# Designed miniproteins, single chains: the designs that were tried, part 35

Each design is a single chain, and the fold is of that chain. pLDDT is the mean over its residues in the fold that is shown.

## One batch from the design tools (miniprotein)

Design m1200
Fold by ESMFold2-Fast:
Structure m1200 (fold): chain A 66 residues (1-66)
Amino acid sequence: VTLEEIIEAVRKELEDKFSPAAVLAAISTAKRLFEYNPEVSLEEAVDAAIETAKKVEEQMKKFRER
């Protein structure tokens, strides 16, 4: 698995479900995982990215409600 494949998979899973800011944060999380563990599976990287995107969206919602 290459870094490019991880980034592409994250974008395909998230770009229609999350905001651009959440997708960028998710890609950053996936890149960091690959940097620290190059043997990370595509599924693990995508799962971590989804969790990051959910956290970003939750934080953004709290700010918008103010």
Scores: mean pLDDT 76

Design m1201
Fold by ESMFold2-Fast:
Structure m1201 (fold): chain A 81 residues (1-81)
Amino acid sequence: SELELENAQLSAAVHALLEYDKEMARKFQQQAGLAFQNWDNKELKQQYLDKAQQILKDAGPEAQKKAQEEIAKAKAALAAA
């Protein structure tokens, strides 16, 4: 489902961030969690997802690259299930 795919992607990004910046990972997880809490409100969901994306960007290019790699793995694993 779309919800499962999104959750897998955000969880992968949190895991990747934990290797680079634990505080940024915590902030990202908080915004991602708020997006899921507001899943049925498209505007609020997008606002929190945008904040999570900004935190990922602020974590730096190496953290962003690692997050993209882990997200790709999570998507592939979900598609294979």
Scores: mean pLDDT 80

Design m1202
Fold by ESMFold2-Fast:
Order: structure tokens, then sequence, then C-alpha cells
Structure m1202 (fold): chain A 62 residues (1-62)
């Protein structure tokens, strides 16, 4: 899955709510603010958010 930085920021909010991971969720939110129009892969977002790429793909596809 490929998503925009703005979508990654929204994903960070969801991860924060579901897992309580403030550091990982904040990293994705900050990325969405800094680079809202840039495109990121599930693998890249997984590294930033501290979650598996499969988790990013599942959440981004829902």
Amino acid sequence: TVVTGAQAGNLGKVIGQLFGDEEGSQGLIDLGKAQPDALFSSRELGRIGGVPASTVSQLASM
C-alpha cells in the first residue's frame, strides 16, 4: 500500500488510539504535517510508526 503523508498522519492517530503508542503515533502525525503530499510505502510507514508493514496496510485499507 502507498499513501500520502496526510493519510499517514491520520493513520498515526488511529495507531495511538488502538495501541497507546505515543512515540510511534506522533512520528506519523509529524510526518503528515511536514510532508502531506509525499507518498510513502507501508514498509516505510511501519518503520516510522513502530508497527509491522502488514498492520499499516490493513489500517490504510479499512
Scores: mean pLDDT 73

Design m1203
Fold by ESMFold2-Fast:
Structure m1203 (fold): chain A 90 residues (1-90)
Amino acid sequence: MALYALENEDVDGLAELLREFRETRDPRLGGELLLAAHMTGKPGLVEAVSFALYLVTDPESDLRDEILEKVRKLSPALAEATERVLEEQR
């Protein structure tokens, strides 16, 4: 569950959710991840999730490293999960 993965900084669970979003491009899953981030009450987590969702849909972005650094500052666990998914596309 998205809320559990975000609250417990479950890198493996977050990576699975990001892979599913990358494959399906399901706006409902993206919305559930953003809502879960909001429900954690953690500062910056909604912004971090927004960037992570963008990166997994555009892994060859010229801004990849810059955006990934922003995610890393806001949520190291989410950055690690995002990086794993991005590496799988190479």
Scores: mean pLDDT 82

Design m1204
Fold by ESMFold2-Fast:
Structure m1204 (fold): chain A 94 residues (1-94)
Amino acid sequence: SMEDLLEEAIEKLKELKEKMKSMSEEEAIRAIQETGEELVKLFEEAGAEALATQMRHATEEIIEAIREKGVEAGIKVVEGFIEYLKIQLEEVRK
């Protein structure tokens, strides 16, 4: 279901955020590329094209933040995207 899909995506991003706290910039960029690609595939296979597009944009924004301002800046962008997905989850629950 869309609810299960959003819950899975939120949980994966929360796990990534916690792991990023101990990562180098190179490790964090690789981790978000891998997680982002996995989530894009999950969204596309579910027919959630808008979510897949937003995940691609979020991945690019997170990588840019890490490259320009370090891992902590990337974590803040991940947190923003988690909040975005939580809003989508609330809309699905209505």
Scores: mean pLDDT 89

Design m1205
Fold by ESMFold2-Fast:
Structure m1205 (fold): chain A 76 residues (1-76)
Amino acid sequence: SSSAVVALALELGALLSQAAKENPSLEPYVKAFEEAVFAGDVDRALAIAREALPLLDPETRERAERLIAEMERAVA
């Protein structure tokens, strides 16, 4: 559902934003992700999140991977 996709996008965005406080290299990914979500471009948002995965610590990466998978299922 649209509501489920929005909720997951907000949670993933918050996770990436929090990670950017510890790793400033994530700032461009956070901005690009938020712009894609605002534009309603879910495929682009997911692609940006996947690009950011190698820059995340293992615990945060595992959480982000789960959220990405849930978003992919919600839009299918």
Scores: mean pLDDT 86

Design m1206
Fold by ESMFold2-Fast:
Structure m1206 (fold): chain A 62 residues (1-62)
Amino acid sequence: SLSAEEGRELAEEGLRLIEEGRVEEGSKKVTAGYIGLLAGGQEEEAARFAAEARALIKRLGY
């Protein structure tokens, strides 16, 4: 199982990849990070990462 800290690191890496246009790889990492944050009880932080990823993907036309 991922810790909340590991989940946060994965979500941050995923957002960087999405910003670089690597949307599929980045989305997978944000999803893994989201699951880790939820498992660690960090629901608000998980929701923020999911919202930021969604906004970035929308801006890229996906």
Scores: mean pLDDT 84

Design m1207
Fold by ESMFold2-Fast:
Structure m1207 (fold): chain A 69 residues (1-69)
Amino acid sequence: SDAAQRARLNALLAELGLPPVPPGLLAFTGDPRNLARFLNSYYQLGLSEEEIDSIRSFDDVLALIRRRL
């Protein structure tokens, strides 16, 4: 994942009052569903597997996280 995607994700996490993603997270950003599974576990977001399986893009990950605001 590029720096712009990381910045967008960190901005949304800050709106939720959550800490920024760990520096090593970029290894998981090749598949947006794997990113969503990592974030769900790491931040305890309560996303269902059905919600995660609906993801097709990075913007879908941001949309799911925004629904937890």
Scores: mean pLDDT 78

Design m1208
Fold by ESMFold2-Fast:
Structure m1208 (fold): chain A 71 residues (1-71)
Amino acid sequence: EEAKRLRDEAVEARKNKDYEKMLEISDRAAQLEEEVRGKDPEAFGEALSAIANADIPYAIDITIEKREAEK
């Protein structure tokens, strides 16, 4: 699960206070998110969660949309 892997890496980078690593993960997650959107809508949501730790402004907007679409 690519999205879950990026999410775990983002959490670890945050724990280590490695913000540069978090930004790198954000860029990679954005690319994965675009690929996943067409192939696997469920994994798309997980990719958004990974971005939420590294790219706050972008993640907030998309996370709100996802949250409203879910429960």
Scores: mean pLDDT 56

Design m1209
Fold by ESMFold2-Fast:
Structure m1209 (fold): chain A 55 residues (1-55)
Amino acid sequence: MDELEKGVEDMLKNNSIEEVIEHLEAIIESHSEEKLLTDEQIEELKKIIEKLKAE
């Protein structure tokens, strides 16, 4: 499991699925403007959000 997946699992232990989705979407928005994440990392986060919504 990569670092992003580990972080999401840790968030899910203390937060609801909806709260985790909101946090990940906020990260994508904020980091896209500042380019703190790579395009590949943004796509990975989008995939994780998509999986969480599909549950």
Scores: mean pLDDT 72

Design m1210
Fold by ESMFold2-Fast:
Structure m1210 (fold): chain A 118 residues (1-118)
Amino acid sequence: MTPEELARDFAEFVRNAPPSLAAQIAAGMALEAFKAEGAPQEVLDLVNRAIEAAREGKLEEASKLMEEASQVARKHGYTKAAEAFEHSARAARNALQGDKDAMAEHVGEAVRIAFEAR
């Protein structure tokens, strides 16, 4: 299965999923991309807090933590992880706003980036 096929399948799945689950999937995929690049513990701590916030339905907090993780990852040269974190943050934001189509698109992009980083 290609990263593009996985991205499409996950996007379709999360379109009808609870917003908190979609945000958790996006954050989890961003974490996989980050682990593949061998990134530092400080960014892992931010992503783990974002996953916990998403699980609790705190989508605003999850979005902000993923935005911070993206900035720290980019500063340290982890460009794929930074892009996955940015898409994860946007997925959580769109979930909070009730934009299911935009949410699904950003979850799909986080999935694609995570599998391309392997």
Scores: mean pLDDT 80

Design m1211
Fold by ESMFold2-Fast:
Structure m1211 (fold): chain A 81 residues (1-81)
Amino acid sequence: SKDRIVLSKEQAEKLKEAAKTKSRFSQREVAETIGISVDTLSRMVSFLEEGEVLPIQDEDGEVLGYVIKRDGKLEFYLLDK
């Protein structure tokens, strides 16, 4: 979807575990965590413009974090609860 990223249950569980270690992640770290290529992750968010924020959700609609484009780079902010 153009308004959010939806992760599988397995990907969401891996991301939740990573969120316990820190809150800010690079696109490479997120891609490695959920088991996809950096290129695949980049394509999923290629429509994101400078300063735009996109929520990352699981299949049940729980918000796991956000991605923002800043200075041409993708930054991921994960929620730890």
Scores: mean pLDDT 82

Design m1212
Fold by ESMFold2-Fast:
Parts: structure tokens; sequence; C-alpha cells
Structure m1212 (fold): chain A 70 residues (1-70)
């Protein structure tokens, strides 16, 4: 699925993995801001994610965050 592709590709960015792992209920990740950051500041990753909607990228970020906190 597109969400599974997003999780796989997002898991390869060390900064993003750290931000998701270190997030707390008091300091949560803003997923829409994270999507915008990836699309503007991660050109190689953004190119690989070009066929994935912002909604599916946000779902991918949430799924990756859950996996990193298990």
Amino acid sequence: SKVEKAVELLSKDPWLVKELRDSTEEHPINYSNAVSFIRTHRPDLAAQLADISDSDLEKGLKELEKKLKE
C-alpha cells in the first residue's frame, strides 16, 4: 500500500526517525508540518514520495512513530 511504502521510505531518514522516537504527549509531532518539511527540505525522499498523498504520508508518519515506540 502507499502507507506501507511511506513507512519504509520515511524510516531511512535519521533526523525524522529521531524526531518521531523522541516525541511525547506534551511535545507531539505536528504531522502536517513534518510532511511539509519532507517535501521542501528532503528532495531525494520527496521525489520517492511524489505519488503519495499528504494524508497517506501523515498516516505513514503515525505508523512509523508507533513502531519506534514499541
Scores: mean pLDDT 83

Design m1213
Fold by ESMFold2-Fast:
Structure m1213 (fold): chain A 58 residues (1-58)
Amino acid sequence: SEESEQEKKRIIKEIEKIAVENLKLAVKSVVGTPLSEEEEKQFEENIKREKELEKILK
């Protein structure tokens, strides 16, 4: 249904936003700037949230 498609689009947008945030953290780490303890925790939380959202899409 149209409502189901809108919900999927919302979830996809959330996944994309999380992926971009995690990409920024990953780039920072690769460039040799050490991540703070809070940034490392955020990276892990982002991975968990992304996995949760991907499960909903299936």
Scores: mean pLDDT 80

Design m1214
Fold by ESMFold2-Fast:
Structure m1214 (fold): chain A 79 residues (1-79)
Amino acid sequence: SAAEKKKLEEEAIEQIKALLRKYNNTDLLEELERLKKEGVSFGDIASELIKKTNNQDLRDEIEQIYLAYVRALKELEKG
């Protein structure tokens, strides 16, 4: 359902926000909030955050969160 898809996206965004707080990356946290307010798609938000980080571990963890979201979304669409 649309509500379940929205919940998956909101959970993934909150996981990324928690991750950015753990890394003390306030610049990327502000960028995430800005892109979210502008209505940028979650995929494009994840891509921009990955592109702007110089920390490989942070990049990998953002990618893992996004890929888990994509897989969950596909499973939800299949039933």
Scores: mean pLDDT 86

Design m1215
Fold by ESMFold2-Fast:
Structure m1215 (fold): chain A 68 residues (1-68)
Amino acid sequence: MKKLEEELKEKLLKQGKKLADKYGYPLKLDFIGGMFNVKTVTINSDKELEEKVNNFILGGVNAVLPAV
C-alpha cells in the first residue's frame, strides 16, 4: 500500500509539473478524486504544487487537470 501511495504522489506531481511547464505560473488546477471530489486551487510555485499534492492525496485525490 505505501508503494502505491508513493507512485500516486509521483504521478500527480508529474502531471502538475507538466501543466506548469505548458501554462506557467500562476496555474489554476483541479484536483480530482472519485466522481465529485473536485478542489480548484491556484499554484504559484513547484513547492506550493508539492504541498497541495501532499494535502489532497490524503483526501482521495487521484488526478490533476487544468482549471480553465
Scores: mean pLDDT 72

Design m1216
Fold by ESMFold2-Fast:
Structure m1216 (fold): chain A 74 residues (1-74)
Amino acid sequence: SPEVEALIAEIRRLLDRIVEAVRNRAPQSEIDALEDRLIALLRELAALEKDPALFQALQEEIAAKGREMARLLA
């Protein structure tokens, strides 16, 4: 679905934006706002898409970005 593809692309861009904000030591309020947007997009995706393989791949991408952020905070 073009709608699902566009949403996944937006989620990926937002994940990169969050990592960049953490790397640049952005205010916590800015990071929180980006995280709230990510949660909203993930809820939208969950309503439209039920492919478990796609969700597994996306969850692995999110986990990888989480590990990158943890390294930046160490």
Scores: mean pLDDT 82

Design m1217
Fold by ESMFold2-Fast:
Structure m1217 (fold): chain A 72 residues (1-72)
Amino acid sequence: SHMAAKEEERRAVQEATAAVRRALATLTDEQARQMAESVRDTILEALRKGDLLGAARALTAAVERIFAAAAE
């Protein structure tokens, strides 16, 4: 890729933000809490390391998993 790393990180954060907003609009309070708890440690570890890309990717993946579970 010819894109700067900062642009990839910005896109991942934007995607994660959109995914979380969608989840909050559609999930129950309990599902939202479970989603947040499931990724809390992963996100905190990534942020401590300055890995915002990893943190954003983990959030997006968690939202995808909860929607997949709800569909079945």
Scores: mean pLDDT 79

Design m1218
Fold by ESMFold2-Fast:
Structure m1218 (fold): chain A 92 residues (1-92)
Amino acid sequence: SARDRAIELLDEASRRLTKLAQEYLEQKDYEKTRQFILGEASLSTLRMALYLGVPLEVVLASLERQIAEETDPEVREILEELLARLRAIAAA
């Protein structure tokens, strides 16, 4: 289903953010670590919302709002890539 594909994409993006957060932590870049952890926490919330039956359109609107408020350019790029892929699923 579109929901199951969207959950998989959110999970993949969450794993990518977690891996990069760990790499920044190893470099002792605590501000970058914090930004990537916060980005992942938001995506985990959206993934749970889809599991609980929240419509994909609502999740897309929440992700768009998150991107608009994102201050870290690397996190923003990852979220924008995710949004484009989720929109393609919603349009199919």
Scores: mean pLDDT 90

Design m1219
Fold by ESMFold2-Fast:
Structure m1219 (fold): chain A 102 residues (1-102)
Amino acid sequence: GKFREECIEKIKKMIEELKKMIEEAKKLREENKDNPELVKFIDKVIDKLEECIKKLEEILEELKKEEDEEEIKKKLLEAEEVEGIAALLYAVAKLLVKKEKE
C-alpha cells in the first residue's frame, strides 16, 4: 500500500545519507593519514557505517515482502534505530578529529 511505499522511500533516503557519511569519513581519514591511531578509529567507524547500510538494505528487502502494517512500522523503527547509531558514530569520529587538531 501507500504506507509501505512511503516507508521504502524513507529507508532509501537513510541509505543515501549513510553513504554520504562514509564518503565524508573517508575524507577525514585522508586528511589525518599522518595520525595512525585516528586513522584506525576512523576505519572502524567506516566499517560500522558499512554494516549499518547492509542492515538497512536487509530491512528494505524485508519491507518489500511485508503486507502487515504493524510489521511495516516495526521495520521502520528498526531502520530509524540503525540510522541513529550511524549518525552517533559519525558525530563521534568528527569530534575526535576536531579535538586532535586543537
Scores: mean pLDDT 87

Design m1220
Fold by ESMFold2-Fast:
Structure m1220 (fold): chain A 68 residues (1-68)
Amino acid sequence: LKQELADALIAAMREVVEILDDPALAEQLDAVVASGRERFAKQEAPAELLEEALARIPALLEETKAAL
């Protein structure tokens, strides 16, 4: 399921943020996840919203890598 893939990627991102112990990055990740899940729950083109959320995860990874 696309949802399972999204959850797995989000979990991996949370582990990276936890290692860095940066509260700003953790808060940004939580906000993106919460926003994506709320939009998905409203069933507004859920497949497109999930794909948008998945695309944002690599961007957050690059942002985190740049912060190192």
Scores: mean pLDDT 64

Design m1221
Fold by ESMFold2-Fast:
Structure m1221 (fold): chain A 97 residues (1-97)
Amino acid sequence: PGSVANLPQEVQEDLALALGAMTITVLTLDLPKEKREAIAKKAMEILEEVIKKNNGELTLEDIAESVIKAVDIAKEEGLLSEEEAEEIKKKVKEFAS
């Protein structure tokens, strides 16, 4: 774990984004590919802003909130059903506990 502290800030931010992307992928595996990719894209956009504010630091709660926001947006845009959105949010909340 100590190797990350010796990396440039930009690399630390990239590592945090990579970990976030993997977590988002795992939380959305039950979705069709098209829906999963759309949610992941929006969630990563939100997460990138959080990481920049936190100097490359990322918490499970930050990942969870980013996915929940992305899911709500996708539901409003008609990409997700209410059932699909509720199932993802449930998994996200259980993951962040």
Scores: mean pLDDT 76

Design m1222
Fold by ESMFold2-Fast:
Structure m1222 (fold): chain A 100 residues (1-100)
Amino acid sequence: MAYREAAREYIELAKQAIDLALEHAKSGDVEAARQYGLAAVNAVKAAIRYAERMTPEEREELAPGLKEVSDKLYEAAKTIPEIRDELLKAAEEANAFVER
């Protein structure tokens, strides 16, 4: 019952975290970029887990947000090499979910 709200909240958290990760990466704060990047990865994984328990119609509503986060994670993988594999995997999982 809280799955839709939880999924939306984690998508928003992922967007905020990845934007902060990219900002810190550009400023040279590698440790902050890594921490925010990992927070975004965990938020995306949580969003997908909750979305898997939703109806197809409810999941369709989340697709634009997951696509946006997926695109941002692909970009972050180019700028944060220390967690590149984790960022790419999360991006691929989000994109695969949207393409279902």
Scores: mean pLDDT 84

Design m1223
Fold by ESMFold2-Fast:
Structure m1223 (fold): chain A 65 residues (1-65)
Amino acid sequence: GAAERAREGARRAREAAEAGAPPDVALKSWQEGERGGVLAAASGHDEEAAEAARASRLAYQQAKA
């Protein structure tokens, strides 16, 4: 579901960053996680996953800056 996609995207982005993967690969994974999280929040279920995905994206953007 959307929550699973959000968690998977965040996990892949974190792993990519830790491995020193190119920023575009990490960003794509985070974007996929964010989309899943937004869909979960809009449906009124799995809000914790949606919030985690948003927080993870913000952390990635801050680290990248």
Scores: mean pLDDT 59

Design m1224
Fold by ESMFold2-Fast:
Structure m1224 (fold): chain A 77 residues (1-77)
Amino acid sequence: MKKLELSEETKKTLKELNLSEEEVEELIEIIEEYKKTEDSELLAKKLKEFAKKTNKSLEDVILAAQLLNAEIEKEEK
């Protein structure tokens, strides 16, 4: 499993969105796949599938993905 050093703000937001550790890991995998492929259409499909699977709004999933992407980018500089 990939362990990102998440900021307190990101951790708080993920908890408020009621995302489990497994769901956060799955979302990180989706983002990392996007970084390799740069396929925004595939990213959109994966995020919609994740939202349906986790019973979250697409807006909440996009917010979580944006925060996690910022953390991943920070580690890569």
Scores: mean pLDDT 77

Design m1225
Fold by ESMFold2-Fast:
Structure m1225 (fold): chain A 88 residues (1-88)
Amino acid sequence: DLEAILEKLAEVDKLAQEVVAKYEAFKANPSEEKLAELKKAYEAFVKAVEELKATLDPSDPLQQAIAQALDAQLERAKALVEEAEKLH
């Protein structure tokens, strides 16, 4: 269902922006509470990405490209969390 994929992509994009916002908030004023907020945002983002990837058709080149783009977004988000944990 293409409509469901587009709806999930919009949700994933919003969650990705939230991870970045929480990371910037943590970087500006590091605290245990801000790190916890970042980790919570990251967990929500990972869950949404995994749910979307599970609905994608691996035989469709466009959906395969979407899956690859999602994997790249996961790696970027993970790097932000790891960087924040090193600063804590």
Scores: mean pLDDT 86

Design m1226
Fold by ESMFold2-Fast:
Structure m1226 (fold): chain A 73 residues (1-73)
Amino acid sequence: SSQQQEIERLQLQIGLYQAVIGSSEYLKERILSNPKVSDEVKEKLISELNKTIADLQAEIAELQARLAALEAA
């Protein structure tokens, strides 16, 4: 059904965004542990990654709400 196709699409998109968040968290750890990167550059890069993670978490929350509504219908 079109509803089942939408559920599967939402599940896939949530999974992909979770994977990107995981990769971004790993990248933050790599940046923070790199002695060749200045503290000023670290602060800027970590701030940008934190914003990206927050934006993706907000998108996941919206997709999860839509998924829950479809499954409760």
Scores: mean pLDDT 91

Design m1227
Fold by ESMFold2-Fast:
Structure m1227 (fold): chain A 95 residues (1-95)
Amino acid sequence: SEAVERAMEVFAEAAHEAAQAGLPREEALRVGARAALETVGEEAMRAVAALGERARAEAERIRATEELRPGSEAQIRYNGLEVLARAGEAAAAVL
């Protein structure tokens, strides 16, 4: 989805600028999520939040059922899902 891609780009840019201005990581992430919301709107951010919830559920399933080892396919999938889950959590926090 182009709207999800734009949300992630705006989120990353605004969070980076906030961090450069001296804000703590968690506060910078909230600034990024708010900027993304203003740019793409509530509907797209609800989609990001829903994607993050699904990513969290799948990450927990992998952790519960598979052995996570450096460089393993399961670890690579888990790490990617963790990134999506955190983005979705930030999106949900500003809705």
Scores: mean pLDDT 84

Design m1228
Fold by ESMFold2-Fast:
Order: C-alpha cells, then sequence, then structure tokens
Structure m1228 (fold): chain A 93 residues (1-93)
C-alpha cells in the first residue's frame, strides 16, 4: 500500500539521519520524557496485532496486519538505535 511505503520510507530516513548526525539535546529530552509511554504503546499494539491475526480470515486484512507488524518492528529498532546513540554520547563525555 502507498501508506505503508511512505511510512517505511519515513522511518528509514529518520534512522539514517540519527546514524549520521546523532540525536539533538531536544530529541534526547523528548525521548526520555516519553520512553515509558512509547514502550507501553508498542507492547499494546504488538499484542493487538497478534490477537487480530489469530481470528482474521480476510487475506487483504491479514496483509495489512503484517504491514503494521513490520512497521512496529522498525519503530522498535529506531527506539533501540536512539537509546544506543544516547549511550554513546554519554560515554564520549
Amino acid sequence: SEAFALADEQLEKIIKNLEENGPTEEQIKAFEESKESFEETEKKLKKKIEELKKTEKDPETLELLEEQEYLLKKSEELRKKFEEEIKKKEEEK
């Protein structure tokens, strides 16, 4: 889907920018303030997708759920990379 392709491209650009330039102090603060909320939302969405996949019989809806699961995994990878970049910045001080 176009929405999936755009979301995937946007996440890849964010990850690449983070790897090339590192996080700003403003981004670090925002992340620290929202980390628990992001982790809770991520966990809830993951469980919801798993539950829906167990009962859903429509192939098109299953494909959309798989796309959402993939984007959720990419979002989780971005969060983990952000944590790693923050840690590197702290270790370099």
Scores: mean pLDDT 75

Design m1229
Fold by ESMFold2-Fast:
Structure m1229 (fold): chain A 96 residues (1-96)
Amino acid sequence: LSPSQLAAKEAISKQPLLPLDVASMAVFYSRMGDSRSAISAVYIAFQVYPELREQEDEIIDYVEKNAHPDTVDEVVEGIRKIAAGEEVELADLPKL
């Protein structure tokens, strides 16, 4: 982990992310029609908690079941590319 990722992990460590928390974030953005933000949320989660990549299948299964039909294929493809270490187009996450 880089120093900035370690600092971010320490700040978030009071509320660690579970695989389904990551999947729920992706579904939230997918339902808003924002596949780029959904993919970016998963990317950030995998950067902070690299071990979540081992739960790729669980995350994808939840997303396929719960995401918006118009964005699900793009989000799932993005998650698979991130887990494989491939480059994806990222977006800044909107402030809630």
Scores: mean pLDDT 72

Design m1230
Fold by ESMFold2-Fast:
Structure m1230 (fold): chain A 73 residues (1-73)
Amino acid sequence: GIYAENAKGTSFTPEQVKKLMETFNIPAEIAQQWLGGIDAYLRGIIKLEDLTSVEGVDEELARKLVEYAKSLK
């Protein structure tokens, strides 16, 4: 959504953005939005249900993104 598009950039590297793009077959703009949502979730700023407000993310995909993010710890 609009807030994800206005995200202040990702704390993730360009390589991490590219890896997410390749893993989920999505464009860079969407990958940056998803990484921003994941980062906010991991910091406890938003709930898993708030991730579904990100473009192209449903409840199943939100759960997959959380599991993907946990694999990066």
Scores: mean pLDDT 69

Design m1231
Fold by ESMFold2-Fast:
Structure m1231 (fold): chain A 67 residues (1-67)
Amino acid sequence: SMREEFNKLLSQLPEDLARIFQHLFDKASEEQQELLIKMLQALVAGNFDEATEYHKKFVLLASEEEK
């Protein structure tokens, strides 16, 4: 499940970052949750350029859906 994949990725992050991502995931839509997982996958793989692109998409989607 998305939650199981997310929890696996969180365990690879520093505690402070894991807390931030956990909070974002809990309030996120399904599309936002998918982007968060992709961002975390890129971060743990060291693909910072890819992580940055998913971050941009997340920010744009979040601002669009919170209206």
Scores: mean pLDDT 79

Design m1232
Fold by ESMFold2-Fast:
Structure m1232 (fold): chain A 104 residues (1-104)
Amino acid sequence: SPLEKIDEVIDRAVEEARKLIDEGKTPEELFAVFDRAVDEVVRILKENPELTDEEIRRAFLRLAKAFQDVVLEAEKKGIITKEQADELLDRFLQRLAEAYRELR
């Protein structure tokens, strides 16, 4: 199903982000992984116009939660500062808002 594909995209982004955290990669690389995941989720949503507004909203909430969990993990491990974590979360919320608007 399209929802299973979305789950797979998000789970893969989380796995990739965790590997980057373990490798001590930059906050910009963590953002880039999820930026690509947002583009792929938006593509799946556009290809499946039968999905309800509630299902679309749930997909975006899941993206937001997954990114938040990754950012908090990176902060806890000392890979990024609290200030960098807050900035990344604000940037990602803006990215999601823009992506949601792209769906019309």
Scores: mean pLDDT 88

Design m1233
Fold by ESMFold2-Fast:
Structure m1233 (fold): chain A 88 residues (1-88)
Amino acid sequence: APPTAPAEQREALLERYAELLGLSKETVRELVERARELGLSTREIAGVLGIAALEGMSKEQIRALIDEVAADPSLVERRGQALAERLA
């Protein structure tokens, strides 16, 4: 199995994303686990959660974005770039 982040680092990240997304830590964990099951890298998962936080996405919207990124990994970079351009 690929190496995983230390437990303390993983919990801290889940708490941070839960705060940013306005979701429970349990919900964020479920979304991360789904993304990993679909083969997303840690970087891709972080990108999805970052986009979701900046766009104020719901749990259902984040789940749909995870499914879309699993089908097209370039989507994270393209959507992130579009968001960065809107914020510049």
Scores: mean pLDDT 76

Design m1234
Fold by ESMFold2-Fast:
Structure m1234 (fold): chain A 74 residues (1-74)
Amino acid sequence: MDRDVLVALLEIFRAILKINGEPEEALKLVDRAIDAVREGNYEEAASLLRQAAKLVDEETRKMLEHFAEEVLSF
């Protein structure tokens, strides 16, 4: 996966979180993770996504954990 594709997927996911009414703190952590991916800081991005996962429902948590694993594959 290209970095630009990963950023686009995370931005789409962030929009879904907002529509679902997830906590603003979780949205801010996803925003920081997107910035970290843009900077090439994949370990930081994965950490931020795992922190966001703790603030959301179980189904959304599994998706955030999956994205963290995908980020670490870069």
Scores: mean pLDDT 81

Design m1235
Fold by ESMFold2-Fast:
Structure m1235 (fold): chain A 72 residues (1-72)
Amino acid sequence: DIRKAVEEVLETKKPVTIRKDGIEVTVSLDEEEVLIVTPLFDVSKASTEELRKLAELVGELRRAHAELLKER
């Protein structure tokens, strides 16, 4: 669950790994609580489908992060 992953990162301040649609990413925060998404695969070798799924996942994570920051 994307929102739960972002909530966990905001609460624990530790990296959280999520899997969606066969892609795996680590979600973490920088010193300014900016969301950092790190793909756990070689993006240079990724298929167009994998890159599309990654872009969708990043978009969903960014929306959840923005929403949760307004609730803090």
Scores: mean pLDDT 79

